# Designs tried in a protein design run: designed miniproteins, single chains, continued (3). Part 61

Each design is a single chain, and the fold is of that chain. pLDDT is the mean over its residues in the fold that is shown.

## One batch from the design tools (miniprotein)

Design m10239
Fold by ESMFold2-Fast:
Structure m10239 (fold): chain A 68 residues (1-68)
Amino acid sequence: MSREEAIERIARLLHEELGLSEEEARRLAVGMVDGDEAAENAILQAALRAGRIDVLQEIGRLVREARK
């Protein structure tokens, strides 16, 4: 999976499943793929507030595929 594909898919999950704005979702998706711990923590907190641990698991899978 390309970096751009992973960013697009993660941003879509953050926007559609966690209710983040498109701008915030894109920013956090970029940070997550680049290994920014602040972005990772923000995504973790958003998923916990929404009760969507499944979204965290899918994001983790996409990040692993992007880093190979």
Scores: mean pLDDT 84

Design m10240
Fold by ESMFold2-Fast:
Formats: structure tokens, C-alpha cells, sequence
Structure m10240 (fold): chain A 58 residues (1-58)
């Protein structure tokens, strides 16, 4: 389910596995929709990639 996918992404972010979180989100962006873009921006921001974070929210 979408919720289980979100929970897994949150676990990866909590563990500091930002690259894995980004990869998982990108693989399922159609299913996650705007929620996926927000999670992707959060992961990029945690990696210090502010420009990439802003780009996914546009």
C-alpha cells in the first residue's frame, strides 16, 4: 500500500539512509504523488542538496 511505502521511506530517512530514500521515492513517484515530492525534497534537504530540494517542489 501507499502507506507502507511512506512508512519505509520514513524509516530510511530516520536511519540517515537518504540515498536509499531518494531511490525508493523516485521508483514510486506516480503512486506517491505530491506526498512523494515532499518526501523527496526532505531527503535532499537532509543531504545538503537545497537546490535539488527546491527543484522537486516546482
Amino acid sequence: SVQELIDRVRELIDQGKYEEAVELIRAHLDELGPQGKRLLAEAYANMGKGEEALAVLK
Scores: mean pLDDT 84

Design m10241
Fold by ESMFold2-Fast:
Structure m10241 (fold): chain A 70 residues (1-70)
Amino acid sequence: DKEEFKEYLKKALEAIRKGDLKEAQEYLKKAAVAASNAGDVETLTLVTQALQAVSEGDLKKAKEYAEKAL
C-alpha cells in the first residue's frame, strides 16, 4: 500500500532529523519492503539510495533521497 510506504518514509525522515541512524535504517527498510510489494520500482530505487546514504553517515543525502521518494 502506497499510504503505508509514505508513513514509513515520514518516520525515517524524522529519525534522520534526530540523527537516529538505527531507527532511520529500520523505517527505510520497511518502506523498501512496502514499495517492493506495491511494484513501485522508482520508489524502491530511491529508498535503496537513502539506505546507502544512511549507512555512509550522509544524512543530508539520505534526507534528499527519502524526500524524493515521497
Scores: mean pLDDT 82

Design m10242
Fold by ESMFold2-Fast:
Formats: C-alpha cells, structure tokens, sequence
Structure m10242 (fold): chain A 71 residues (1-71)
C-alpha cells in the first residue's frame, strides 16, 4: 500500500542518515544515540508492516546499536 511504502521509505532513509552520522561522528553522545536506536526499535515493532520488513529494519537497528556500544 502507499502508506506502507511511505513508512518503509521514511524509516530506511532515517536509518541511513543515522548510520552516516555515526560513521562521521565517532565521538558523538553515545547515550543519546543508544536512546535513539531504542526508540526506533519500539516504533518499528508497533508499525503495521510485513514481518520480513520489520525483521530487516530491526536487524539494521541491532547492528547500529552494537556499533555504537563498541565505540
């Protein structure tokens, strides 16, 4: 549906921007970044999206969380 396509596109764009920001700013506030990722996971879980899409978005957020924690 158009609404689902828009939701997916917005989340994927936001994740790409956050990923790029973290790569460019290794000294960024870790606690704020982790809070952002946690909020993102909660939002994804509540969206009426196909499970395969949710799994993909959550996997990206999990990888990002691990990267932030390792920094």
Amino acid sequence: SPAQAEQIARFEASLAELEAYIEANPDADKELLLQGVRNGKGSVEKLPLPQAVKDRLLARLDALEAKIEAA
Scores: mean pLDDT 82

Design m10243
Fold by ESMFold2-Fast:
Structure m10243 (fold): chain A 68 residues (1-68)
Amino acid sequence: SAREKLEELAAFYSKDPRIKAELIGDDTLVISGDLSPTELTAIALRIIGDYPEFDVKIEGNTITVTAK
């Protein structure tokens, strides 16, 4: 399910102590931390490539991943 995929992403990124990955409700994952714009872009592109069913947005220092 979309929820299980978001939980797997949250667990994966939470292994990096610089990154905070939070699940919001049933359909949204927010990734934040002390990350450069280049690192944020790299993470977002990786998620887009692996999960084309998700909507991925970068706003400032956060990435929001939402089930479509």
Scores: mean pLDDT 84

Design m10245
Fold by ESMFold2-Fast:
Structure m10245 (fold): chain A 59 residues (1-59)
Amino acid sequence: SKELHEKLLRLIGEILRAIGDIFDAELAGDEEAKKKAEEELKKKKEELRKLEKEFEKLK
């Protein structure tokens, strides 16, 4: 559906931003910010896995 496609694109954007946040924190030497960004990325990867299962139902 269009809604699932839009959710996928938004989620990919969020994942890319979280990866950028990890690199920015590493460059700044901010271990707390890096850990926070890594936890956010982990949550987004779980959301992606759930969304992939929703796409599976459309096949």
Scores: mean pLDDT 83

Design m10246
Fold by ESMFold2-Fast:
Structure m10246 (fold): chain A 87 residues (1-87)
Amino acid sequence: SPLDKLESALKSALEYLEELLKKAKTEEEKKVVEEAKKKVEELHKKYKEELKKAKTKEEKDEILEKYVEEMNEIIFEMLEKLKEIEK
């Protein structure tokens, strides 16, 4: 189902972020990863509610596409911040 796809994407993202958190060597790195986790959880909450309101397959597919796009943006911004810390 679309909700199962949303939940699977969240699980994958959280597993990735937990691995990054375990590898983080500084408090600054940990803070960046933890902030990304918070953004991911808020994004999930927002899109889960939007997905519940959607009535057609087309609407649900568009919501899932937007969810993946915004999730990728959160991860990209986090990785760019981590690169700046490594300088």
Scores: mean pLDDT 85

Design m10247
Fold by ESMFold2-Fast:
Structure m10247 (fold): chain A 60 residues (1-60)
Amino acid sequence: MALAEKLAQAAIEQAEILKENGRLDEEGVRLLEQAKEALQAGEYQKAYDLALEAIRRALK
């Protein structure tokens, strides 16, 4: 699904910005790396969910 791919990409980009600003802990970085792997595998829903979890950890 084209929409799911775009949402996954946007969530990963936001999580990378948080990592660049030192706002991701070790677990957040791990989730972001798993999200990138899922995106490369075409698992867009999984990539989105993992990236969103990393973002939630940084903002909560």
Scores: mean pLDDT 82

Design m10248
Fold by ESMFold2-Fast:
Structure m10248 (fold): chain A 75 residues (1-75)
Amino acid sequence: SVEEFIEKLKEKIKKIEEEIKKLEKELEELKEKLKENPDDEEIKKKIKELELEIQILEGIKALLEGIISVLEKKK
């Protein structure tokens, strides 16, 4: 069923959204630490890694949302 497939995709999107929120919180904490130590190259690298990971997850989410939109065009 197309409806069952859409539900599974929505569950995957929810898990991705939860992961993004977790990473965004970690990113905010690192940015606060960087304000105290602006030249900390290790913190800068970790910020870059988290930003990239968030961007990848947002890309995957957008792809899954696009698939749902195509499947829902059965009007």
Scores: mean pLDDT 87

Design m10249
Fold by ESMFold2-Fast:
Structure m10249 (fold): chain A 57 residues (1-57)
Amino acid sequence: DRLAELEERARRLAEEALAAGKTTEGLEGLDEEERIELTTRAMVQAALVREAQLAAL
């Protein structure tokens, strides 16, 4: 399922972005619409991961 694939990628990009502050490399091979969707999901995932890290602190 494409949706599940994008969700998985968004989560991985969010984790990597928090660790390194970069998200661009994970967008290769996607069309423009998919990149927009994935980036939006990644931003949401990054916010959730950030919240979880702050809650664990």
Scores: mean pLDDT 65

Design m10250
Fold by ESMFold2-Fast:
Structure m10250 (fold): chain A 60 residues (1-60)
Amino acid sequence: MVLESGKKLLEELKEKLKDASEEEKELLKLAEEMLKSEDVTVQVGAVLLLIGLELDLELK
């Protein structure tokens, strides 16, 4: 469930962040690597990072 939600959010953010800063693109790469982890805690961390990026986009 968490992994599936994270993958969907990652794909949506990759599309929305095509014109984003280098920093935001680096955070997307970090979240993608975290989602590949076997540790559910790391996967949850990835989802929280992606939610943070989505909120930052809406606030700008």
Scores: mean pLDDT 75

Design m10251
Fold by ESMFold2-Fast:
Structure m10251 (fold): chain A 66 residues (1-66)
Amino acid sequence: GAVEDAERAASTLSPDDAARHYIAAAKELYKRGDKETAIRLLEFALSLNPSDELKAEIEKLLQEVK
């Protein structure tokens, strides 16, 4: 079902790869002026516990959009 497919998609991505996808989506949304959704995606990416390099990038982006 849809829930199993979503969980499987999430489990096939490493935390770093998942975080990179959310960072890319957040950058695009911010560029289009959707700051609220961009912030939410960046916060979600941080919750995935990615590498320190990705955490630093996410925190920098959060400071730029907030």
Scores: mean pLDDT 74

Design m10252
Fold by ESMFold2-Fast:
Structure m10252 (fold): chain A 100 residues (1-100)
Amino acid sequence: SMEEEKKKKEMEELKKESLELGVESGVYAIEAAVYKVTEEEKELASETTDLFNQASLYFGKSYQKLLEGDFEEAKKYFEKGKELFKEGKEKLKELKEKVK
């Protein structure tokens, strides 16, 4: 029915978004890691790197659950990944301001 088609489309969109955000999280983790120059910057850079690594892990878990057909658990992992990604972006902004 149309409801089954909507669910399939939502799952495909979530698969794409989880992969894209997972990759983006990995890139930001590397960017943050480059700023390990001073102890203050090193601590903040390590925290920022860990946040993006955790975000990438949750987006990967979301994608795996989508492959298993577990849409509800996939959404929960995706939401956790987004929270970590948002926190990581705020910390990365703070880190970049301190390097100026």
Scores: mean pLDDT 86

Design m10253
Fold by ESMFold2-Fast:
Structure m10253 (fold): chain A 90 residues (1-90)
Amino acid sequence: MRARAEALLARAEAAIATLAETLIREARGELSPEEAAARRAAAQRELAAAVDELVEVTADDPELLAAALGRLEAAGAAATAAVEAARAAA
């Protein structure tokens, strides 16, 4: 994978992890609704920015883009499972 695409993937994966952690902390009552909303908005903006740049830098390489989106899908699925487990325990 191209070094720039790999760095953007890492940023997107980190944003997904931050979103999951924020939702888990909100479910546990560790964050106010206002704090949770602000943190989710910031993480969503970072994720969107990283994905937009990833799509742009892989415009001529659809196979690289498909592989990158597959990794983000896997990261999102893992994050969703962690959030669901935390919400069920709360």
Scores: mean pLDDT 84

Design m10254
Fold by ESMFold2-Fast:
Parts: C-alpha cells; sequence; structure tokens
Structure m10254 (fold): chain A 85 residues (1-85)
C-alpha cells in the first residue's frame, strides 16, 4: 500500500541522510543520497520527478555533507506530505 511504501521511503531517506552527514568522504556522502533518491523513486513512481530533482541537487552539493543531509531530509518530508495527502 502507499502508506507502507511511504514508511519504507522515509526510513531509506532518513538512513541516507544520517550516513551522508557522518561520512568521512564528501563524494561518498553525495553518492549515498543520490542512490537513496533513485531507489525511493522506484518505490514511489508518482514522486519520481521530485527524487530526480533532489538527486541532481545532491550531486551539486558534493563536498558539503550537511547540505546533502539537509536536502535528503527535506525531500523525505516533501514526499511524505504527498503520500499522506
Amino acid sequence: SMSQQGSQVSQLLDDAADQSYQSSDPQQASQISVDAMDQAGQMVPDTQDIFQQSANMAQGAQGNNQGVSDLTRGTRQQVQDIINS
């Protein structure tokens, strides 16, 4: 169901945000976020455009672990709001 997929997406993105923030490698931090966005988009195709846009922004934020983490959490909140609507 969409509610179950929303919960899984939230967990995935929260985990990715934490890993990006704690990563010792800024390139790896960006890649963690991008990979999580791609996986989340496959789970909730109706929000794929949002995840694709956020993945592009995460690549642009490479070198800023906090920025990548904040972006990932913001995307989670945005998609969760859509799924819960």
Scores: mean pLDDT 78

Design m10255
Fold by ESMFold2-Fast:
Structure m10255 (fold): chain A 69 residues (1-69)
Amino acid sequence: MPLKVEQYVNVVVDLVRAGDIELAKEVVRLAISRGIDPEELKAQLKKAHDEGRLTEEQYNELISVIDEI
């Protein structure tokens, strides 16, 4: 089965916490290419930021990738 949006966001957060922001950006692009709704992806990334799992800078970089697609 395809991964759910929450599973993609968990991978993105784990990669960012490991210091691999560039791979996290590629996972964001992969999620959208696999049919994840960009607005649902933004909502889940905002939730991760609101919960303290992403810094403001990390959140802004990930959102900019979505906005460029």
Scores: mean pLDDT 83

Design m10256
Fold by ESMFold2-Fast:
Structure m10256 (fold): chain A 80 residues (1-80)
Amino acid sequence: KEIEELEERIKKLEEQLKYLESITPETEKLEEAKKKLEEAKKYLKKYLEDPSKKEYLKKAKELLEEAEKIIKELIEELNS
């Protein structure tokens, strides 16, 4: 189910962000990823309140993908 997949992705990102916050100093990229994740959660919530508005689901996915890219870049920088 698409919503279950998105919820799992959000949980994974939240865990990754907690880990990164524990080991890295505060960075602009970390704050950007956190903002995009929170925005994705807001749009997903709006979609769940009105599933006819698929635009909210698309926006949630877009923001989640952007947060995932930032977190991936940050992890690569730490491991390089």
Scores: mean pLDDT 81

Design m10258
Fold by ESMFold2-Fast:
Structure m10258 (fold): chain A 59 residues (1-59)
Amino acid sequence: SKSLEELIKEAEEAKGPYEEEIKEAVKALKEASKSDDVTLYVGETLRLIGLLLENELAK
């Protein structure tokens, strides 16, 4: 979906103390999005959102 693509784009452009963790989470989410495992996809999406929030708060 466009929302997933927008989230990934924002994450790839993110700067801050959690840049490396965010890059790993993006990679995991991209892999999960290609699977039929909805639980894995939801889990990785929430993990990425959490890391993006922590990165923003730590600026």
Scores: mean pLDDT 79

Design m10259
Fold by ESMFold2-Fast:
Structure m10259 (fold): chain A 68 residues (1-68)
Amino acid sequence: AAADEAAARSERIKTALDLVLQGKMTLEEAAKLAGVPVEVIERAVAAYRARQTDPTQGLPGASWKAPA
């Protein structure tokens, strides 16, 4: 059941990502909830942003992540 265990962890990561994207949770809190290093959540969020980024406007809720 290695695939099943990986799927379960993936579900936790997806839930954590959803919370981070909604601004309800920080990357670190999401990583703790999913049971993975913060860099995993950070990378997943970055990948999601890259796919969803609109060159005209950007993400409508990107206030939680500034390019500072």
Scores: mean pLDDT 69

Design m10261
Fold by ESMFold2-Fast:
Structure m10261 (fold): chain A 99 residues (1-99)
Amino acid sequence: GELLAEAGAALQQGKLEEAIELYEKAVEENPEDAELYIALGDVYVAAGKLEEMEEYYEKALEIEGKDNPAIYEALAKGYKSLGKEEKAEEYLKKALELA
């Protein structure tokens, strides 16, 4: 939505603190929205923080269930960005199997 677009723009500009603040505000309004946790994972990809990325994507999987290909696509992109090519390929294959 519009909030995701605004926070995504902050992320693209490297304004990680602003992006986190916007997504945290969105989570307060909609704590069951998996897209918000995916977005927080994306912020931590940009920050180079593998463990925090995994934590937020795992929260998204808990909300949406293991059959949502979008979360596995996010995991694949995140792992690739952080230099984890084997993990990236594993999750990309999982996303394709679910699509």
Scores: mean pLDDT 80

Design m10262
Fold by ESMFold2-Fast:
Structure m10262 (fold): chain A 75 residues (1-75)
Amino acid sequence: AEELLKQGSEYAKKGEEAYKKGDYKTAVEYYQKAIELLDKAREEAEKAGDEELAQRFAIARDIVEKKLKEVEEKL
């Protein structure tokens, strides 16, 4: 789960870099990858009974989803 969070954060950063460069299509792809990884991390944490870790992943996922919606409005 923790490793999936690190990968999700890395993809979110790549999405932000693409967004800053005006590459909205690439930004969407990276943000979608980040959301997939964070959703998987949350499911693993929930199955393990780790409610705090699941909540952390849910918050991170919500932040990335808001970024994705902002980029989609530019397309």
Scores: mean pLDDT 81

Design m10263
Fold by ESMFold2-Fast:
Structure m10263 (fold): chain A 70 residues (1-70)
Amino acid sequence: ASREELEEAVETAERDAKILLETGDPSYFPQVIELLLGLAKKLEEAGFEELAERLREMAERLRKALEEKK
């Protein structure tokens, strides 16, 4: 996988996470948070720290929204 392919995947994940956050359905938040954090760890291990940080930012936004709905 190239950096361009990984960047496209991250952009897609960010867009999907933003749509989920905007729709307000928190039942999917834990699964998406886990997925984003897992992908971020793999990206960081591969040397794509900036892309990993972007996924962690989205996961944190979903986590905060989930906590606020509690």
Scores: mean pLDDT 79

Design m10264
Fold by ESMFold2-Fast:
Structure m10264 (fold): chain A 70 residues (1-70)
Amino acid sequence: MMEEELEELRRRARELVAELVKLGLDDAASRGVQLINEGEAYLEQGDYDKARELFEQAIRLAEEAIRAAA
């Protein structure tokens, strides 16, 4: 179901942002948190498409920041 898929995306985004915090990538972590919070707000409004986009943006941002730090 769409809600289950969005829950997994949110969980993955939160995991990656936690990795940014552990690596000391504070600016990227702050941006990731902002994207997750915006996605959660759209999810509460029932805008699943925007929620998905924002969670995917948070994941991409975190993956890019981790890759650049390696």
Scores: mean pLDDT 84

Design m10265
Fold by ESMFold2-Fast:
Structure m10265 (fold): chain A 88 residues (1-88)
Amino acid sequence: SLPSVEELLKWLKENESSLTPDQREAALFTLAVLMGIEEAKEALKKIDEIGKKYPSMDEAQKKKALEEIRELVRRGAKAALEALEKEK
C-alpha cells in the first residue's frame, strides 16, 4: 500500500534538512502527483511517453531524454513546494 498524502507530507517535513537535493526533489515530485497537482501530472505523462520510446533510442537520444526527464521532475517538485507554502 502507498503512503497517504498526509503521511508523506509529514515525513517530508520531518526529514527535509537530512535529504540530499535529488532525494528532496524526487519526494516533492511524488507528493505533487499524489496531491493531484496538474503540472506534476502533465510531467508524469510526458515521462511515461519518453519511457515507452526509450528502448528504441540511440545513445544521443537517450542522453537528451534523461535531461528532459530531469527537467520535468524538477518542475513538478517546484509546483509541490509552492503548494506546500500555501498550506497550514
Scores: mean pLDDT 79

Design m10266
Fold by ESMFold2-Fast:
Structure m10266 (fold): chain A 70 residues (1-70)
Amino acid sequence: DQAKRMAEEAKKDPEMIIAILDDALEKEKAAGREEQAELLEKAREAVEKGDYKTAEEYLKKYIELIEKEE
């Protein structure tokens, strides 16, 4: 439910969530994690467009990927 909470927070302060996503995106790109980076880019674009439901879906996919890592 972290993805839903982040999407709700983006409705209140989209600039703050975009900054968080940009930081995470830079770290994923630096680590060579292209799939994770793509999901974060799509979530960021959705937040910029005010499409918080789409942002939640991409954030959920991203979280599910990182939860598979030890």
Scores: mean pLDDT 80

Design m10267
Fold by ESMFold2-Fast:
Structure m10267 (fold): chain A 105 residues (1-105)
Amino acid sequence: SQEQLQQLIEELELLLKKLEQARKDIENATTKEEILDILEELKSFIEEVLRDSVLKEELLERIDATIEAIKNGTDFNLAKETALRLLDGMIFLLQAEIQQLQEQL
């Protein structure tokens, strides 16, 4: 169980780095299409890297809701703000999860 716990922490740390990079990419995005491409790539990464879990499902639901909101909107600035808020929330959630798992080692 300690080996499995360590592997889970490593998977979450890898995802955290991907989220931090995605946040920087969104800050530099100049079009709604660029934001959507970044979020779709992030969704694919989560689907491939994370094990099936309540956390994985919650992250995917949040990304899907954000993608749909951005697709249905016409305001680039609102799309960018919405995407950054999603990433900040996901980063916070992952940092908290990693901290709790590390305390179990």
Scores: mean pLDDT 88

Design m10268
Fold by ESMFold2-Fast:
Structure m10268 (fold): chain A 100 residues (1-100)
Amino acid sequence: SARELAEKAIELAEEALARATDPAVKAAAQAALAAAEAVLKHLDKMSEETALEAARDALAGAEAALEAAETGDVTKAVAGALLGIGAGIIVSLATGEPAP
């Protein structure tokens, strides 16, 4: 479910933030965390399909941020940040709320 994916994204993003030393990794983890929290906060204001899309992108961003925190792969961190930002934009467009 979108809730389960978003909750998983929060767990992984928080772990990435705890391990992150590089500013790009911190930015990626923070973007994924903000997007996943926005999905959970506005879950009742989105279609199931839109919530699933946003939650999947937030999770993918969190996974990329955590891998980047572990490997030092800055390119992976940048990709993760774009996924997290994109997930936040999906929630913003679906709900009319400002992007996180």
Scores: mean pLDDT 85

Design m10269
Fold by ESMFold2-Fast:
Structure m10269 (fold): chain A 92 residues (1-92)
Amino acid sequence: EEVRELLEEAARKLEEAAELLREAGKESEEAVELLEKALEATRKALEDPKYLKEAMEYAGGALSLLTKENEKAAELVNEALELLRKAEELLE
């Protein structure tokens, strides 16, 4: 798998998670803000890998705010984090 494909897939999952939380409309604003920052960092990582750690930190922060009521969003964020970690390993 190429790093670009991993980052693009991670970005899609982060975007889907943010959309699910926006639709929930109940105290998800902080998690949505962190996911939007993670998404921006992930997109920047496509051009410069130095943003990869920032993307992982924001995504991890968002995940820590999610509860059982946000199960689908948490799953998407966790999958995105796995993709980001794999991209980091490939970049040496």
Scores: mean pLDDT 81

Design m10270
Fold by ESMFold2-Fast:
Formats: C-alpha cells, sequence, structure tokens
Structure m10270 (fold): chain A 82 residues (1-82)
C-alpha cells in the first residue's frame, strides 16, 4: 500500500543517514517488506536486499541486509527519527 511504501522510503532514508551510504544510492525495486538498492554499504559497493523485519520496543527499525553478490546477510537495528 502507499502507506507501507512511504514507511519503507522513510526507513531507507534513516538507513542511509545511519549507515552513511553514498548520495548516489539507487533503488532498483521494492515490495511490501523489502527494497533492492545499489550503492555502498559498510564500505562495500554492491547490490543489496534490505528486508524489513519489524519495529523494536525502542522504535528502531529492524532490517536484514543481504549482499546479492556474496550472499552475506547482516541484521541491523536502525533508529527511527521523527
Amino acid sequence: SEKEKKAIQGALKNLIEGLKLDEDVKVLSHDEDSIIAEGTLGGKKGTFRITFKGIADDDSVEVEVTDLETGETVELKVPFKV
């Protein structure tokens, strides 16, 4: 839904700000629970699947980031800024 897409876009913006992704991060596709993006994450340039797992008790967004080239998966907790 549009509300879910807006929430995902907000979470991606907070993820970019929190992880210091490059300004040229490109969203390739999205669904209700995940985004595929191209850019730099944790010093690695590549294509990543970011899956939204939920919201924690401290209003942080729980995400799972998968490097689509290596298959490596990392679980991250990203603060939600109002």
Scores: mean pLDDT 66

Design m10271
Fold by ESMFold2-Fast:
Structure m10271 (fold): chain A 67 residues (1-67)
Amino acid sequence: MDEEKIRELLEEALKAAEEGKGKEVHELTHRIAEEAGVSPEVAERAVVLALLRGIEAAIKYLKENAK
């Protein structure tokens, strides 16, 4: 898992969410799933976790749930 790339994608997803760009959030969530090697559902939970607790918590969650 490329942690720096995951961080960049999470930051872009959070920015898109704050701007109300649901299509971009969806696209970025799928890219996070592919990069982290997790399901889209796990990636969606990571984006929600980033919104609630910050990017570092989301990265930790993705590492714990990566296959």
Scores: mean pLDDT 82

Design m10272
Fold by ESMFold2-Fast:
Structure m10272 (fold): chain A 98 residues (1-98)
Amino acid sequence: MEIRKEEVVLDLPRDATVAEVRRALAEHFGTRESDVAPLVPVKDDEPVRSGDTFLVRRAEDGRLYAVTLRELDENSFLARIEEVTGISPEADRRARGE
């Protein structure tokens, strides 16, 4: 099934850093940490907060996902995953001229 919208629980503490979230998301998507970036440019050692969004490019197919974090408890976050498409393949090809 295609990941259009999915929710996953990440086992990370409330004060987890951007680097720790990048690692967890890279593992979940089966991609590289370099393919995970915070939407707002912050340092890897800064703590994440509820509402922070990450962009993940999956290595296998190059699809882009927006992941929004929500605190669940002291040791977990809820990651809401949504595929960033919004354009049909035909419309995308027409827009690029190919």
Scores: mean pLDDT 73

Design m10273
Fold by ESMFold2-Fast:
Structure m10273 (fold): chain A 60 residues (1-60)
Amino acid sequence: APPRVYELRLEESDTVEEIAEKLMETAGLPREDAERLARLLIERGLFGTTVRFDNTPLVR
């Protein structure tokens, strides 16, 4: 099973597409969801850092 806690590294030069690809690889998110989250991360200015993502399964 995939890990519950995921980490990805955000670089200052990362675009929405690059962050989305990292999210797809790390958390197994579909592209649309990954792109939405990537835009949020960029808007919050979380560049040059490692973001921890905890997605506890909300499904039965």
Scores: mean pLDDT 65

Design m10274
Fold by ESMFold2-Fast:
Structure m10274 (fold): chain A 68 residues (1-68)
Amino acid sequence: SESEKLLEEAKKLAEELSKEKNPEKVRQIGRQLRELIKKAEELGDEKLAKEIEELGNQAMRDGVRTHL
């Protein structure tokens, strides 16, 4: 399904984000995750949009813990 495809892409991007140290690439991955959230919202899948947002937020926290 389209929702399953969006979730798989989001998980891949979140994993990249959690390991990325380059600020420009972090911003680029963040934009891609925001685009997936918007696509989930356009599909009317609010639960998926929230799940993708939380994956991105968790990846950002994991990156900070790795660097601090």
Scores: mean pLDDT 83

Design m10275
Fold by ESMFold2-Fast:
Structure m10275 (fold): chain A 78 residues (1-78)
Amino acid sequence: GEVIVRKQVMEGARKAAEAVHAGDLDSARKYVEEAAQKTRQALEEAGLSPEDVERYTRKVEEELKAFLDRMVAELAAG
């Protein structure tokens, strides 16, 4: 579970950061949603329980949303 979460957070963060630097905040948000969906599918394929799938998928969403919010705030501040 944790390895899949780490991989999806890293890939999602990279894509979201590229989109933010390109000035495309809409694409950055879509990449966060894609990372969550990919996490859910990968965890289900790995045979995790529905409870663990939901927990880890939520963790990916929360970490990437926090990352995106922080990047947007930092860009707005200077």
Scores: mean pLDDT 81

